# Ledger of designs, part 26: designed miniproteins, single chains, continued (5)

Each design is a single chain, and the fold is of that chain. pLDDT is the mean over its residues in the fold that is shown.

## One batch from the design tools (miniprotein)

Design m16877
Fold by ESMFold2-Fast:
Formats: sequence, C-alpha cells, structure tokens
Structure m16877 (fold): chain A 83 residues (1-83)
Amino acid sequence: MAKIEVYQSPEGHVVFVVSGETEEEAKEGAELAKEHLESLGLEPVIKKVGDKFLAGTEEALAVPLEDWEFVGEITLEELKELL
C-alpha cells in the first residue's frame, strides 16, 4: 500500500512524498500525484530520493526538505478521487 505524505513549501506550494512496499507501487503513487498537480495548472516533476518519490514543481523541490511543513498523510484512493 502506497504511503503519500503531503508537505508545503514556505511559499505554500504542495509537494507529495510517496513511498510503498515496492518501488513500482511508490512510482505509481508519484505519477498520480503528478497528474493531480498538472490538473491544477502546475508543471510538476518526479524526483527519486532513496526509496521514495517526490512529486512537485521544480521550485517547490528546490526548497530544502527541512523547510517544508508537514500537512498530513493521504491514501492512494483519496489522491485518485482528486483526479
């Protein structure tokens, strides 16, 4: 089951941090997060960091992780409902 954590940059841009039991599961979750951000008119990218995938704009992902605010955790099903 993919775990999706939602973070915000100091400027309020949303970043999704996706992990899963497999790299394939995590990547699928990150692709859905990217589609969601694209539906909002953003230009997201996916970056692999260790065993996790990050989905967000290049600007948001350029901000250090320590400066991101943890917003909450969502399920893959909740993310699919946003598409």
Scores: mean pLDDT 77

Design m16878
Fold by ESMFold2-Fast:
Structure m16878 (fold): chain A 75 residues (1-75)
Amino acid sequence: GSVKELGELLEKLAKLLGVEFENPITDPVRYLSLAYVKGKLSEETIEFLKTYDGKKLSIADWVEILKKVIEDLEK
């Protein structure tokens, strides 16, 4: 994934969570933490996120994570 794709996914996630999108993008973890705390993530999505635990994440990894989270929130 590209920085542009990451930005577009974070803006979409912010809208789904009902929060203001911050530009420039500084920390995607803030939106994931908010989704988790609000109980919006399925058990399947939480288990998927655990596969990244302790790993150094690339932009492509973040794009994959955000796509899965957004898909879960849109169900």
Scores: mean pLDDT 72

Design m16879
Fold by ESMFold2-Fast:
Structure m16879 (fold): chain A 88 residues (1-88)
Amino acid sequence: KIKEKFAKATAETIANAVKAGRPLEEVSRQLAAAMEANPEYAKLIADYTVEELKKIDKQKALEVLRNAARIGSPLTRKVAEEAIKKLE
């Protein structure tokens, strides 16, 4: 429950950064960093981020996740690629 609350709060922070017009590369680096700092929550963070970003713009959601997969660790890349499949 605390794990889900943390993942949702992280996803909302990422979504708010996109809404505020921050460069998507910066948003993607922030997402990758959050997933790498919390590997046990990485899948939940990615899943909630997909859910929040889809409400804003599906194409921006895809770009943020593709950038995170490119920038991130092997674990972050795998989790982000799985989240991308849910968008497609």
Scores: mean pLDDT 83

Design m16880
Fold by ESMFold2-Fast:
Structure m16880 (fold): chain A 120 residues (1-120)
Amino acid sequence: MRTVTFRLLLRTERNAAGEERVVGVELESEVREDATPAEAAPGAGPVELEEDGEVVGEAVLLHAAEEQRATLEAAAREIAEALLGVTGREARVRVFAEIALRYGILTEATRDALLRHTAA
């Protein structure tokens, strides 16, 4: 089964209060041809990017079966636009989770779990 993943790379800057604000979002896409049906299940989540064992940035990943590419691309574009100017990690997670839920990429249970983990 073929799957598609959209990766939203977040560029942040610190404001005068020391909070990180999203100032840019870069979109990348990848197709995998050997996915199982379980791997083709729609999903979204935040990911820390590592280089040489150090965290160098943050991304949001969206994935689904390739047949859902148009829905995933629409969600990724809306998330990229909505994340611009958002301050703080909790607000970023809430914004992308709500959009991914509206597009059917996340379930309400997964959205609620992401928000609980981020609000700690």
Scores: mean pLDDT 74

Design m16881
Fold by ESMFold2-Fast:
Structure m16881 (fold): chain A 90 residues (1-90)
Amino acid sequence: SELDKIIEKYKNKIPKGSIEQAIEMLLVLAEGFYSEEKANEYIEKILKNPKGAIVDFLIDIGEGKLRNYRPLSDELKEKIVEAIKKLEEK
């Protein structure tokens, strides 16, 4: 899948700045550590303000809000793919 290709592209890379950190965050969302509603919310936040979304993500981790949910729907995985492509254009 397109998502699997992107995962392989960023696998074992250390993020360099806010855009690459935002991409790493999107890949964490793709692993199903959020509910689908929360994942969709973060996709929108990342596209509007990557730096602010990273701060919110770190707060959620610190508060233990990440849970191992079910894998995201194909529709949300496609939204993650498109979000990463948009970030790569910045």
Scores: mean pLDDT 72

Design m16882
Fold by ESMFold2-Fast:
Structure m16882 (fold): chain A 61 residues (1-61)
Amino acid sequence: GKHGENALKGAEEALKLKSRATALAALHGAQEVIETSKDEKDIENAKKAIELAQEALKLAP
């Protein structure tokens, strides 16, 4: 679920906005989902969120 989806949406927004703060928030949320979730879809979405958040951080000033 929704926790992984929310992290993914946050990471996508961070990449679009090139926002360091939004990227860090998405990265933190995604890491928490990986640590606490047992839902395969949540973990998959969280992993994608981490990748996108890291890309956003590279593009942020």
Scores: mean pLDDT 80

Design m16883
Fold by ESMFold2-Fast:
Structure m16883 (fold): chain A 82 residues (1-82)
Amino acid sequence: KEELIKKALEVARKLLERFEDPYNVETILKAMEEYLKVLSDEEIENVLKRLEQALKAPDVEARKIFAEVLHYLEKKYNEKKK
């Protein structure tokens, strides 16, 4: 689980560096780490695959995919409560 979270955050960092300033990158990655901790291994693998697809996409499409991933993570985090 920890290795999957680490790998997902590494891919997300590479993607965010394309269109965010360094302060926003660190802020978003911290939030994503907390969100990923509530997911199952299968859900984290699905997030990782989607982020890897975004890395291959043009910036406009990559931003859309990333926003979709963030929305999914936030929804799952809110379901856990606290």
Scores: mean pLDDT 76

Design m16884
Fold by ESMFold2-Fast:
Structure m16884 (fold): chain A 75 residues (1-75)
Amino acid sequence: MEVERIGENEALLTIKAPDEETQKKAIEALLKLQKTSDAKLLIFASPDNVITVRLESEDLDAALEEIEKALKEAL
């Protein structure tokens, strides 16, 4: 997972999945996290099994840890 901080409360995440099935699992995990997290996630499926997430949170470090945990548990 690549993380680019674009503001104090905003980050752009790039996740490269090895295949389409892994991309689907990652998207499902992120959508599940979005329902329970205080962070805002804008999730985009991109070509070549890439997922782009625009993350907005008052605590980016905590939100990033939640995302990493969700992806590790799903993948």
Scores: mean pLDDT 81

Design m16885
Fold by ESMFold2-Fast:
Structure m16885 (fold): chain A 100 residues (1-100)
Amino acid sequence: MKEEYLKLLEIMKEGLEEEYEILSQSDDPLHQRRAEVLRRQIEVLKLFIELLSKLSEEQAKVLMTIFLVGDGGVRDAMSRSDLDRAFELIDYLKELLLSL
């Protein structure tokens, strides 16, 4: 269900934002580097939420299946901190789904 997927992604984003606020206030260079990764992961999630919100119920189900279950998908790229790949995948999906 599209609304349940949006709620799930929003909860994930809020969790990352909370961790970012904590780490970004640290004087530790390792914490600052983690905060930068988190900031970019939050940006990826924001773009994905925006894309999902523009889709039909059926398109949203397909997109969420790719996000959650797809090997080498957006969530996998985010988990590996391969944020360039995550952005690439979102841009590809946006072009594919919104330009049709």
Scores: mean pLDDT 74

Design m16886
Fold by ESMFold2-Fast:
Structure m16886 (fold): chain A 105 residues (1-105)
Amino acid sequence: MTAEEFEKEAATYNPGVKLTGVEDGKFKFEYTFEFNDPETGKKGKVTIDYELENGEITITGVKLEGESQSAVETLKKKVEELLAQLSKVQGKKVTPTSIEEILKE
């Protein structure tokens, strides 16, 4: 599968997941999650950078952006939840659909 074909497939099943590169047999992805702080109504955004190699996920970066410190703190909690869900995927062959379903839990 070419990188372009993989990006199209990922975008079809997992809105917010984007293939960002291919390096040393690893597929690099970015997953973007938008959030509204229920306390302040301020918006925030999480971007998780991760790599797939032989069906295993490695998280390489997390970026948090928010309109207020309160929104950023709420996003930190949400990222901790997402990381806990992603840990359930270790050692499994992962598809874009599998990542979305885990993050929905």
Scores: mean pLDDT 61

Design m16887
Fold by ESMFold2-Fast:
Structure m16887 (fold): chain A 86 residues (1-86)
Amino acid sequence: SFDYSSIPFYKEELQPILEEARKQLLEEFAGQASEETIDKAIELVWKTRYDPETGGFYASPGEAERSTSVDFIVNQAKEILMDMLK
């Protein structure tokens, strides 16, 4: 299992959301990406797109809106996965 507590600024309440996003990505990218590649993409979402001031994720620097929804995290991770699989 992936240890989300190792990610900077982790909040325990986000773990179920991150685990659900991981499950959806594993199902969608079955046969296209390894579990390790998906875990790396989720880690990159956290490390590069998490704003500790608001406790949410952003698509780009300066975004006013922050989201921790499963769909938002899945979409951000999918962008990273598409780049990693090129």
Scores: mean pLDDT 67

Design m16888
Fold by ESMFold2-Fast:
Structure m16888 (fold): chain A 75 residues (1-75)
Amino acid sequence: MDEAARAEAEQHRDVFEEFDELLQNSKDEELVKKLKELHNEMLKALAAAKSPEEAAQVVRDFAKKAKELIEEYKK
């Protein structure tokens, strides 16, 4: 189960690394709040996942939302 989620996260490593960097170093309180909320949603969804496929889907959904949020912030 954790292997499927980890493998999916590795496919989106660039997004996860940029997300983590912004969460740690950004001084934009509104952005940091949105990043924390998105991260907490992922953790709750992962805890609720009943299969490896559901866990992988949670990681995919998070990566998509994180990428969209980061791209909007940079524009």
Scores: mean pLDDT 79

Design m16889
Fold by ESMFold2-Fast:
Structure m16889 (fold): chain A 71 residues (1-71)
Amino acid sequence: MKLTPQQKQALQQASQTLQQSSQKLRESGDYEHADTLDRQSQILQNAAQGKKLTPKEQAFVQSVLASLGVA
């Protein structure tokens, strides 16, 4: 996926936010939701690092970037 430096920074920040939310969910006992956020965080980190993504993962990353106004 072709990403700008601004998009990579936005994905890194979004990943950190998801990790913090995941930790709070684990503390409240919502492990299934926390696992989902951990997986989403990993996809965003992989995208920011320029790793190969599946088409579904690419669609998710584009959705996140669009919601952040940087797509």
Scores: mean pLDDT 82

Design m16890
Fold by ESMFold2-Fast:
Structure m16890 (fold): chain A 97 residues (1-97)
Amino acid sequence: MEEVVKLLEEAKELLERIYPSLSPVGQTLAKKALEIIDEILEKIEKGELTDIELAMGLFSVANLLSLLSEMTEDPEESEKLRELSERLADLGLQVLE
């Protein structure tokens, strides 16, 4: 769980940093990712999150970060989004094992 919280917080910080530079479509995707991250973090704190809900949330965030990586013009930020996407997807798979 600590690794999940850490990666979601890293994703949130990156999304907030890049948000003003994104296209309107990119901003919509980033806002949706931030909403899902906040929902997951709140439910983790309350102990109300099932493994299936956690995995689905992680996959949703990972997919949104992957799309944003292709839309981001800065190569360093694009790479970080891709790395976070892959790590979150891997954690989602581990939760279902």
Scores: mean pLDDT 85

Design m16891
Fold by ESMFold2-Fast:
Structure m16891 (fold): chain A 94 residues (1-94)
Amino acid sequence: MGEEARERELERARDILTIYQKVRDLPSMDKDQKIKAIKEIRAMLRKLGADQKVIDLVDELGKDPDNEAVRDELIALLAPAVAEAEAFILAAQR
């Protein structure tokens, strides 16, 4: 039980970090890559049970992938979850 639960928490933490990295990498991507990455981000966030406000921001970003203000707001909303995920992964490596 404990090991299986820990593996699920590690997967969740890694997914959160993957989402955050994809959002940060959006400005360096071509239009087709941006659209694909935004769809992947949305699917991962839904899988993780993200708040509707977060999903709404991703949907807005999907309509205008170059919208820096929407991307920055999404990064800010994800920051607490990213910090928690980084701490969990670091603790798991010990």
Scores: mean pLDDT 82

Design m16892
Fold by ESMFold2-Fast:
Structure m16892 (fold): chain A 58 residues (1-58)
Amino acid sequence: VVFSTEEAARIVAAFGDDLETLRSAVENTEPGEYILLPNGERVLLTEEAKKEILAYIK
């Protein structure tokens, strides 16, 4: 899948195939906040990235 935002691509790649954990993390993080990835990195969850990730895991 090709994401239009770099943040969405990084977040989805970090969670791998665990789409339920990805959904929970993204739904519980407001746009403009940092999401903590499984590898310990923090990525800014933009409004665009959140929309794109939620559409991906629909």
Scores: mean pLDDT 81

Design m16893
Fold by ESMFold2-Fast:
Structure m16893 (fold): chain A 75 residues (1-75)
Amino acid sequence: AEKAAEALRKLLEMPEELAKKVAEEVESKFKDNSKEGQKATIEALAEALGVSPKALETFAFGSEEERKKAIELAK
């Protein structure tokens, strides 16, 4: 949650409170859902936020290197 929230704040210029809530909601859904449900949740949230599903997936599940790459590409 913490690293995902920081990545969202940097990449999407979100308010800290909103970025934290989004990251926590994604993490909460992943505790209860199958892999298919987790992917569907990422796609729905990415659409609602106006970002690519791949970018949000990288922040939620990606390695530290993948997150760094996504942030660099957004700059």
Scores: mean pLDDT 59

Design m16894
Fold by ESMFold2-Fast:
Structure m16894 (fold): chain A 71 residues (1-71)
Amino acid sequence: GAMEEAERLAEELREALERGDAERAKRSTQGLIDLGATDLADRAGVEAVLAGRVGEEALQASREVMREHGY
């Protein structure tokens, strides 16, 4: 269902942020926006930063997608 898909995309975003995978971070963030789960995208970014395990390019890529959609 949509909730399971949103949880999967949030986990994919978290992994992309940890690994510095900018392209995967963009795709996962877009998927979360398409599902209306923008709070999960924001939370994944905050959690990665607080944990000290985030690739800067992947974080910027995710934030750029959010900004393009007015978030």
Scores: mean pLDDT 83

Design m16895
Fold by ESMFold2-Fast:
Structure m16895 (fold): chain A 82 residues (1-82)
Amino acid sequence: SLEERIAALREAIRATRLTDEERALDYLLEYLRLLGVVDEAEVAEFRAALRAGDLARLAALVAEWEARAAPLVERRRAEAEA
């Protein structure tokens, strides 16, 4: 299930202990993709910008993803406080 896959990715991120930044980034991008925040094309665009050192493009992509994630974060916070 999606929940089982999310749990497995969280454990994988923890198990790497951020000693491999590229692998930790791969797990994070997969997690965001499973949550529906980003699609495969956007992940590819982010990786291309990262390889090119295009900080402006990276900032623009992150800002767009934060805007998409904000309603989900607010809903979960409201549910936790209710």
Scores: mean pLDDT 69

Design m16896
Fold by ESMFold2-Fast:
Structure m16896 (fold): chain A 78 residues (1-78)
Amino acid sequence: VSPEELDQETEIAVAEIAAAVVLTIARNKASHIDDPEEREKLLQEARKEAAETLRKYADSAPNPVVAERIRALADEIE
């Protein structure tokens, strides 16, 4: 594996981790919400925020292949 390939995979991993942090925080907050509708609303907003976070990383990615892979992840989450 070349250093360039590792850098690209690292960039994708950083975007995935950022999105995962958003979702993890939301799940932890949701665990303290007794109302199922409020809980689902929080999780839905978190999925949208995670997708937007991924798209921002994709827009900032200089490599179009990396950008495309990150956008695909955003589409799956939203």
Scores: mean pLDDT 81

Design m16897
Fold by ESMFold2-Fast:
Structure m16897 (fold): chain A 63 residues (1-63)
Amino acid sequence: SLEELKQKAAELAAGAAKGAAERVNPDLEATGTGKIVGDKVEGTGVAGDTVLKASAPLSDILG
């Protein structure tokens, strides 16, 4: 369903953002969050004082 695809897209965005924060600050635990904003997915990764944000069209993630 569309809701399942949106949830998966948000999870992928969260994982990607977390991974990016881990690469910038590998000595700290990183967290990631993802959400849907219109036709885009936004991811936020946090590791200590490092905050990284990224967005991508849903079509780029879902195919």
Scores: mean pLDDT 78

Design m16898
Fold by ESMFold2-Fast:
Structure m16898 (fold): chain A 87 residues (1-87)
Amino acid sequence: DLREQQLRLTLEALRDESLSAEEKFYVLLAYLGTNEPTPEELREIAEAIYSMPEEDRNEIVKLLEKANKTKPDPKIAELLEILKKLE
């Protein structure tokens, strides 16, 4: 299933230590722009972000907040709320 493959590739990118926080953010943004993830799938994404080093996690959260302020997206807003609950 292409949808499941796209989620899997996105989760792999978020866990890839060779990618910068900014590169991970753009992979995530592309996924969110082309897919309608379920709350459970957003939870998996949030857990992948939360597993990152604190510096990278903080940068991705900051980039997501900036993106949501510039162009409000319910998926980004929901992901940010899940990330706040994991703190």
Scores: mean pLDDT 85

Design m16899
Fold by ESMFold2-Fast:
Structure m16899 (fold): chain A 56 residues (1-56)
Amino acid sequence: SMDDLIAQIEKAGKENKDKMMDLLSIYNYPGFRRGTPKEVREKYDKRIEEILKKYG
């Protein structure tokens, strides 16, 4: 959810600034939080998962 992403961004800001910036770039994408097509949203969800895996 968006709340989960916000929590991950806040946690990342205390642990790793690069992780926080990568997550913020997804969160602040203009189409992400509006009625984005499912396929586009799934691609962003995958990118979030990749960032989380990369940084732990």
Scores: mean pLDDT 69

Design m16900
Fold by ESMFold2-Fast:
Structure m16900 (fold): chain A 72 residues (1-72)
Amino acid sequence: MRKVILPFSEDSFDTEQWLELMRHAEEKGVKVIPLLDEENALSLEEWKEKIDEVAKTGKSDELEVLPPVPRK
């Protein structure tokens, strides 16, 4: 099973978005390890993109924590 560490904050997602992300990861065969990191939190779209990327890459032991840059 592919693994990825993805940063989030308490303000990143509501409960429904969390469930959607977890289902998306499970459907892609990716084990997501959520990391509470308010400074490096990724958006919902970025989380989905990272899950898809890890699913395509195959053998990714872990994805590095990428700092979220808010689009201004």
Scores: mean pLDDT 69

Design m16901
Fold by ESMFold2-Fast:
Structure m16901 (fold): chain A 74 residues (1-74)
Amino acid sequence: SPLVKEAIETFKKAIELYKDPSKKEEADRYFKEGKGLYGAALGEVDRLATRDPEKAQQYREELDKLIEEVEKAK
C-alpha cells in the first residue's frame, strides 16, 4: 500500500533526523506526520488482511517496530 510505505519512510526519516540534535524540531514534525499516516495506514492494513494476511501482518509488525524505534530515538 502507498500509505503504508509513506508511513514507513516518514518514520525512518524521523529516526535519521533525531541523530542530529540540531534537527530535533524537524524530527518531531516528521514523527507527528508519521503518526497521522500510521492511522491511515492501519485502515489499509486491515483491508489487506482480507486478501493477503501474511503481508498485512508483515506491514503491521514493521510499523509497530518503527514507532518503537522513533520513541527510543527522541
Scores: mean pLDDT 81

Design m16902
Fold by ESMFold2-Fast:
Structure m16902 (fold): chain A 82 residues (1-82)
Amino acid sequence: SKEEQRQLIRDTLRELVEKGLLTEEERERILAYLEENDLDLDEFLATPLEELMEGTGLPREKILLVKLALSVRVLEEAVAKV
């Protein structure tokens, strides 16, 4: 569900902050962008890098980090179900 996808995003972003790879402010900017544009996980991952950079104000490397972490998290969840 969209709620489950949103929770997956929240959990992934929290882990990145706990690991020191993302700041709390950067996390809030990503969550605000998702809420404002009503994006699910697949829509977020499909959104062009440049558009996410413009919408969140985050640099390229931070957007790539978040996209990579979310993609890995989705793969881990899929593997855990087999």
Scores: mean pLDDT 82

Design m16903
Fold by ESMFold2-Fast:
Structure m16903 (fold): chain A 88 residues (1-88)
Amino acid sequence: SLAAATEQLRAYIEDMRRSLELYRRYRAEVEANPDDHQAVLRYIGAALRLIGTAFGAKILLKQYPDSPLAAEAEELIKEAEREGVGIK
């Protein structure tokens, strides 16, 4: 249903926001100290989570383009793609 899809999309939006913030933070940490092995691992983990969540959101948007959260999800996906993290 559209209601169930909208709640799933809300969860993806929240996960994308968190993952994007962590991705940016960990990228800055890696840029400041590229020899910090733990920072590099956190950065890779955040990137992979953001990629996976954006992909899930894209699939859901294809089925439910009229969701009231569609525009918000699309803008977050574009933001992730601008950071060099995207699924073509």
Scores: mean pLDDT 83

Design m16904
Fold by ESMFold2-Fast:
Structure m16904 (fold): chain A 61 residues (1-61)
Amino acid sequence: SLSVREKLLRLIGEILRVIGELLDLEKQLAKDPNNQALQAKKAQLQAQLAALMAQMRSLPA
């Protein structure tokens, strides 16, 4: 249905934003690998990505 497609597109948009943030964070961690704040942020973003992907998988085909 249209509603399911709208939810899917929203989730895809959120996933792409989180991936972009993770890529930027990896660049920062490459310069400062012992930065605990950046490591904590990475863990939070990875958890958010996993949750979004789980939501996407729960949508009907």
Scores: mean pLDDT 85

Design m16905
Fold by ESMFold2-Fast:
Structure m16905 (fold): chain A 69 residues (1-69)
Amino acid sequence: MSREQAEAAVDTLRELDRAGVLTEENAATVLVSLGASEEEARRYAPAVLEAVRAGDFERAVELILRATE
């Protein structure tokens, strides 16, 4: 996965948060759609969710890149 793809995924997660539907399950589903295994998606989804809600989008990108490698 490229950094640009991870940044686009963060934008998707931000839209889910604005809609009030960002959950660990929905974050994990986004990670799986990007090529993460279900195990890795479930492992990283909580931290990605927290980073997005905190506005730490750089950390969210780094976590997505790790989940999809």
Scores: mean pLDDT 83

Design m16906
Fold by ESMFold2-Fast:
Structure m16906 (fold): chain A 77 residues (1-77)
Amino acid sequence: SPEAQAQALLEELRRLEEEASRATTLEELQAIVARFRDILVQMEQLLKQLSFAQQQQFTAEIQRIAAAIFAKYEALA
């Protein structure tokens, strides 16, 4: 189902958040950001097939993960 696919991609984004927290170089983090971006494109297509309430819940979590990765980027830059 689109919801199950979106949940699987969200779990992959959470794994990238963990990898980002452990990154020690900008090069490592840039690779993580590229993977995050690719997953986000796939996620956006799936979210269009979900209810508005589900879209809000997924979007809020995606924004939280993005903020965490961005904070790590700022710390390493």
Scores: mean pLDDT 87

Design m16907
Fold by ESMFold2-Fast:
Structure m16907 (fold): chain A 94 residues (1-94)
Amino acid sequence: SMMEEIIKKVEEVAKKTIEDAKKKLKLSDEEIQRLEEFVKEVLEAIRKAKSYEEAVKEISKIALEEMQKSSPRLQKVIERIVNEILAVMEEVYK
């Protein structure tokens, strides 16, 4: 299904972005766990969304809330994850 394809691709790009950030920024295990939990929340929002527009709005809301709780360096990682996820969603939904 389109949903399964989106979920799989989103998980893949998020995992890659977290791995790149871990190597470049030397993220702590706690920071990695927080990013993984953030991604899980985003994936659940995608599953519950009834439209592309609803999914984008909910992802943006979740990202803003997480960024407000995060250090400046972690905010940049969250922003990269969101941009990669939105690119995947735009590609699949078109």
Scores: mean pLDDT 84

Design m16908
Fold by ESMFold2-Fast:
Structure m16908 (fold): chain A 100 residues (1-100)
Amino acid sequence: MEKLEEIQKLLDEAYKLAIEVFRKLGDEETIERIQKMYDEVKKALEEAKRDPSKLEEAKTKIEYFINVLEELAQRYREKDPEAAEKIMEIINKIKELVNE
Protein backbone atom coordinates (compact mmCIF):
# COMPACT_ATOMS: atom_id res chain seq x y z
CA MET A 1 0.00 0.00 0.00
CA GLU A 2 1.42 3.40 -1.09
CA LYS A 3 -0.42 5.06 1.84
CA LEU A 4 2.60 5.21 4.19
CA GLU A 5 4.74 6.72 1.41
CA GLU A 6 2.06 9.36 0.72
CA ILE A 7 1.78 10.17 4.46
CA GLN A 8 5.59 10.48 4.67
CA LYS A 9 5.68 12.91 1.71
CA LEU A 10 2.92 15.07 3.21
CA LEU A 11 4.65 15.06 6.62
CA ASP A 12 7.93 16.12 4.96
CA GLU A 13 6.11 18.95 3.14
CA ALA A 14 4.46 20.22 6.37
CA TYR A 15 7.77 19.86 8.25
CA LYS A 16 9.76 21.87 5.68
CA LEU A 17 7.12 24.62 5.53
CA ALA A 18 7.01 24.88 9.36
CA ILE A 19 10.83 25.07 9.54
CA GLU A 20 10.90 27.88 6.92
CA VAL A 21 8.22 29.81 8.85
CA PHE A 22 10.02 29.60 12.22
CA ARG A 23 13.42 30.27 10.62
CA LYS A 24 12.03 33.61 9.34
CA LEU A 25 10.87 34.34 12.91
CA GLY A 26 14.30 33.47 14.37
CA ASP A 27 12.64 30.94 16.71
CA GLU A 28 15.50 28.43 16.96
CA GLU A 29 13.97 26.70 20.03
CA THR A 30 10.76 25.83 18.12
CA ILE A 31 12.83 24.68 15.09
CA GLU A 32 14.86 22.30 17.33
CA ARG A 33 11.63 20.94 18.87
CA ILE A 34 10.05 20.32 15.43
CA GLN A 35 13.23 18.63 14.12
CA LYS A 36 13.36 16.26 17.12
CA MET A 37 9.68 15.30 16.77
CA TYR A 38 10.00 14.71 13.04
CA ASP A 39 13.02 12.41 13.56
CA GLU A 40 10.89 10.29 15.95
CA VAL A 41 8.05 10.17 13.38
CA LYS A 42 10.44 9.08 10.59
CA LYS A 43 11.85 6.27 12.78
CA ALA A 44 8.33 5.05 13.63
CA LEU A 45 7.33 5.03 9.93
CA GLU A 46 10.46 3.03 8.99
CA GLU A 47 9.66 0.51 11.75
CA ALA A 48 6.01 0.25 10.62
CA LYS A 49 7.11 -0.52 7.03
CA ARG A 50 9.13 -3.51 8.33
CA ASP A 51 6.72 -4.63 11.08
CA PRO A 52 2.93 -4.09 10.74
CA SER A 53 2.55 -4.46 14.55
CA LYS A 54 4.31 -1.06 14.82
CA LEU A 55 1.67 0.72 12.69
CA GLU A 56 -0.40 1.88 15.71
CA GLU A 57 2.73 3.32 17.39
CA ALA A 58 3.56 5.17 14.14
CA LYS A 59 -0.02 6.54 13.93
CA THR A 60 0.20 7.80 17.53
CA LYS A 61 3.48 9.62 16.83
CA ILE A 62 2.09 11.09 13.57
CA GLU A 63 -1.04 12.34 15.41
CA TYR A 64 1.09 13.94 18.16
CA PHE A 65 3.34 15.66 15.56
CA ILE A 66 0.30 16.90 13.58
CA ASN A 67 -1.29 18.30 16.77
CA VAL A 68 1.92 20.23 17.55
CA LEU A 69 2.10 21.63 14.00
CA GLU A 70 -1.59 22.60 14.17
CA GLU A 71 -1.04 24.55 17.43
CA LEU A 72 2.02 26.28 15.95
CA ALA A 73 0.14 27.15 12.72
CA GLN A 74 -2.69 28.73 14.75
CA ARG A 75 -0.19 30.85 16.75
CA TYR A 76 1.56 31.96 13.53
CA ARG A 77 -1.66 32.70 11.57
CA GLU A 78 -1.73 36.43 12.45
CA LYS A 79 1.82 36.97 11.07
CA ASP A 80 1.60 34.74 7.97
CA PRO A 81 -1.99 33.58 7.24
CA GLU A 82 -1.01 32.00 3.89
CA ALA A 83 1.71 29.75 5.35
CA ALA A 84 -0.55 28.79 8.30
CA GLU A 85 -3.37 27.87 5.88
CA LYS A 86 -1.03 25.70 3.77
CA ILE A 87 0.20 23.81 6.86
CA MET A 88 -3.41 23.21 7.97
CA GLU A 89 -4.38 21.95 4.49
CA ILE A 90 -1.52 19.40 4.53
CA ILE A 91 -2.46 18.33 8.10
CA ASN A 92 -6.06 17.69 7.01
CA LYS A 93 -4.84 15.49 4.12
CA ILE A 94 -2.66 13.47 6.52
CA LYS A 95 -5.61 13.05 8.93
CA GLU A 96 -7.76 11.64 6.11
CA LEU A 97 -5.06 9.08 5.20
CA VAL A 98 -4.39 8.05 8.84
CA ASN A 99 -8.11 7.63 9.69
CA GLU A 100 -8.63 4.98 6.99
Scores: mean pLDDT 80

Design m16909
Fold by ESMFold2-Fast:
Structure m16909 (fold): chain A 61 residues (1-61)
Amino acid sequence: KKLDLEEIAKKAGVSVSVVRELYDIYKKTGRFPSELELAYKYGLGFGKYVNARKAILEALK
C-alpha cells in the first residue's frame, strides 16, 4: 500500500521527516529504529515515537 506520509505525520503530531525515516527503516528491516535514536536525532519524545509507529502500522493495514 502507498502511504501518504504527510497525513501520517499530521495524525501522529510529528514531522514528515520522522515518519519517512521510520517507514524507510521498517521497509528495509521489518522493524522500527529505537526511540533513543530518534530522540537524539529529532528530539522526539517517547509518546510521539509510539504515535508515529502506530500511525504507520495503521496506514499499512
Scores: mean pLDDT 77

Design m16910
Fold by ESMFold2-Fast:
Structure m16910 (fold): chain A 74 residues (1-74)
Amino acid sequence: MIQKIVDESMGSIPADRALALLGEVPVDEAIRKIAEEAAKKAGEEGKKLGLSEEQVKKGEQQVLDRTAATLAAD
C-alpha cells in the first residue's frame, strides 16, 4: 500500500506547477518544494486509507526521497 501511495502522489504533481516553480526559484529550492508537496499529498492519501502514523510517515519519506532524487538527476 505505501508503494501505491508513493506512485500515485508522484503522478499527481502537475507538470505546469513544477515548471513554474523551476522558473521562479533556484533548482535546489524548486526540487525541495515539489518534493514537500508530493510528500504532503501522500500523507493525506495514507490517512484517508486508514494507515497508521508510522505508515504515513514512511510513505511521506519515500515520496520525498524519490521526488528529490528524480529531479536532482536532471
Scores: mean pLDDT 66

Design m16911
Fold by ESMFold2-Fast:
Parts: sequence; structure tokens; C-alpha cells
Structure m16911 (fold): chain A 67 residues (1-67)
Amino acid sequence: SKAELQRRIRALRLELSVLSLSADPETQKKIRELIQRAAAALSSDVATQEATLKEMEAFLEELKKKG
């Protein structure tokens, strides 16, 4: 549902915000940009929300592999 997508996006925004506290400046900038896009996606259609969620999940997995 749209509500479930919004909850998931908000949860990942929080996780990315926490990870940014210990990240290097370049990674912090990328996290900030992604959080801003996610905030915009929350006010957009389901397709944009699904695409943004997938991008957030892929970015988070990439960060975990390099940590």
C-alpha cells in the first residue's frame, strides 16, 4: 500500500541519517542528497516512491559492504 511505502521510506531516511554521523564528507553529501529526494518522493506517486525506495535500499547495501 502507499502508506506502507511511505513508512518504509521514512524508516530508511532515519537509518541513512544515523549512518551519515560516522560517514566521510563525500558519503555524507550523497546521503543528504538521497534524503532530500526521498522527502520529495513522499509527496509524489507510488511509482516514484517505489523507485526511490529501491535506490535507497541499494545505496544502503553498498554502504554496508564497504564498511
Scores: mean pLDDT 83

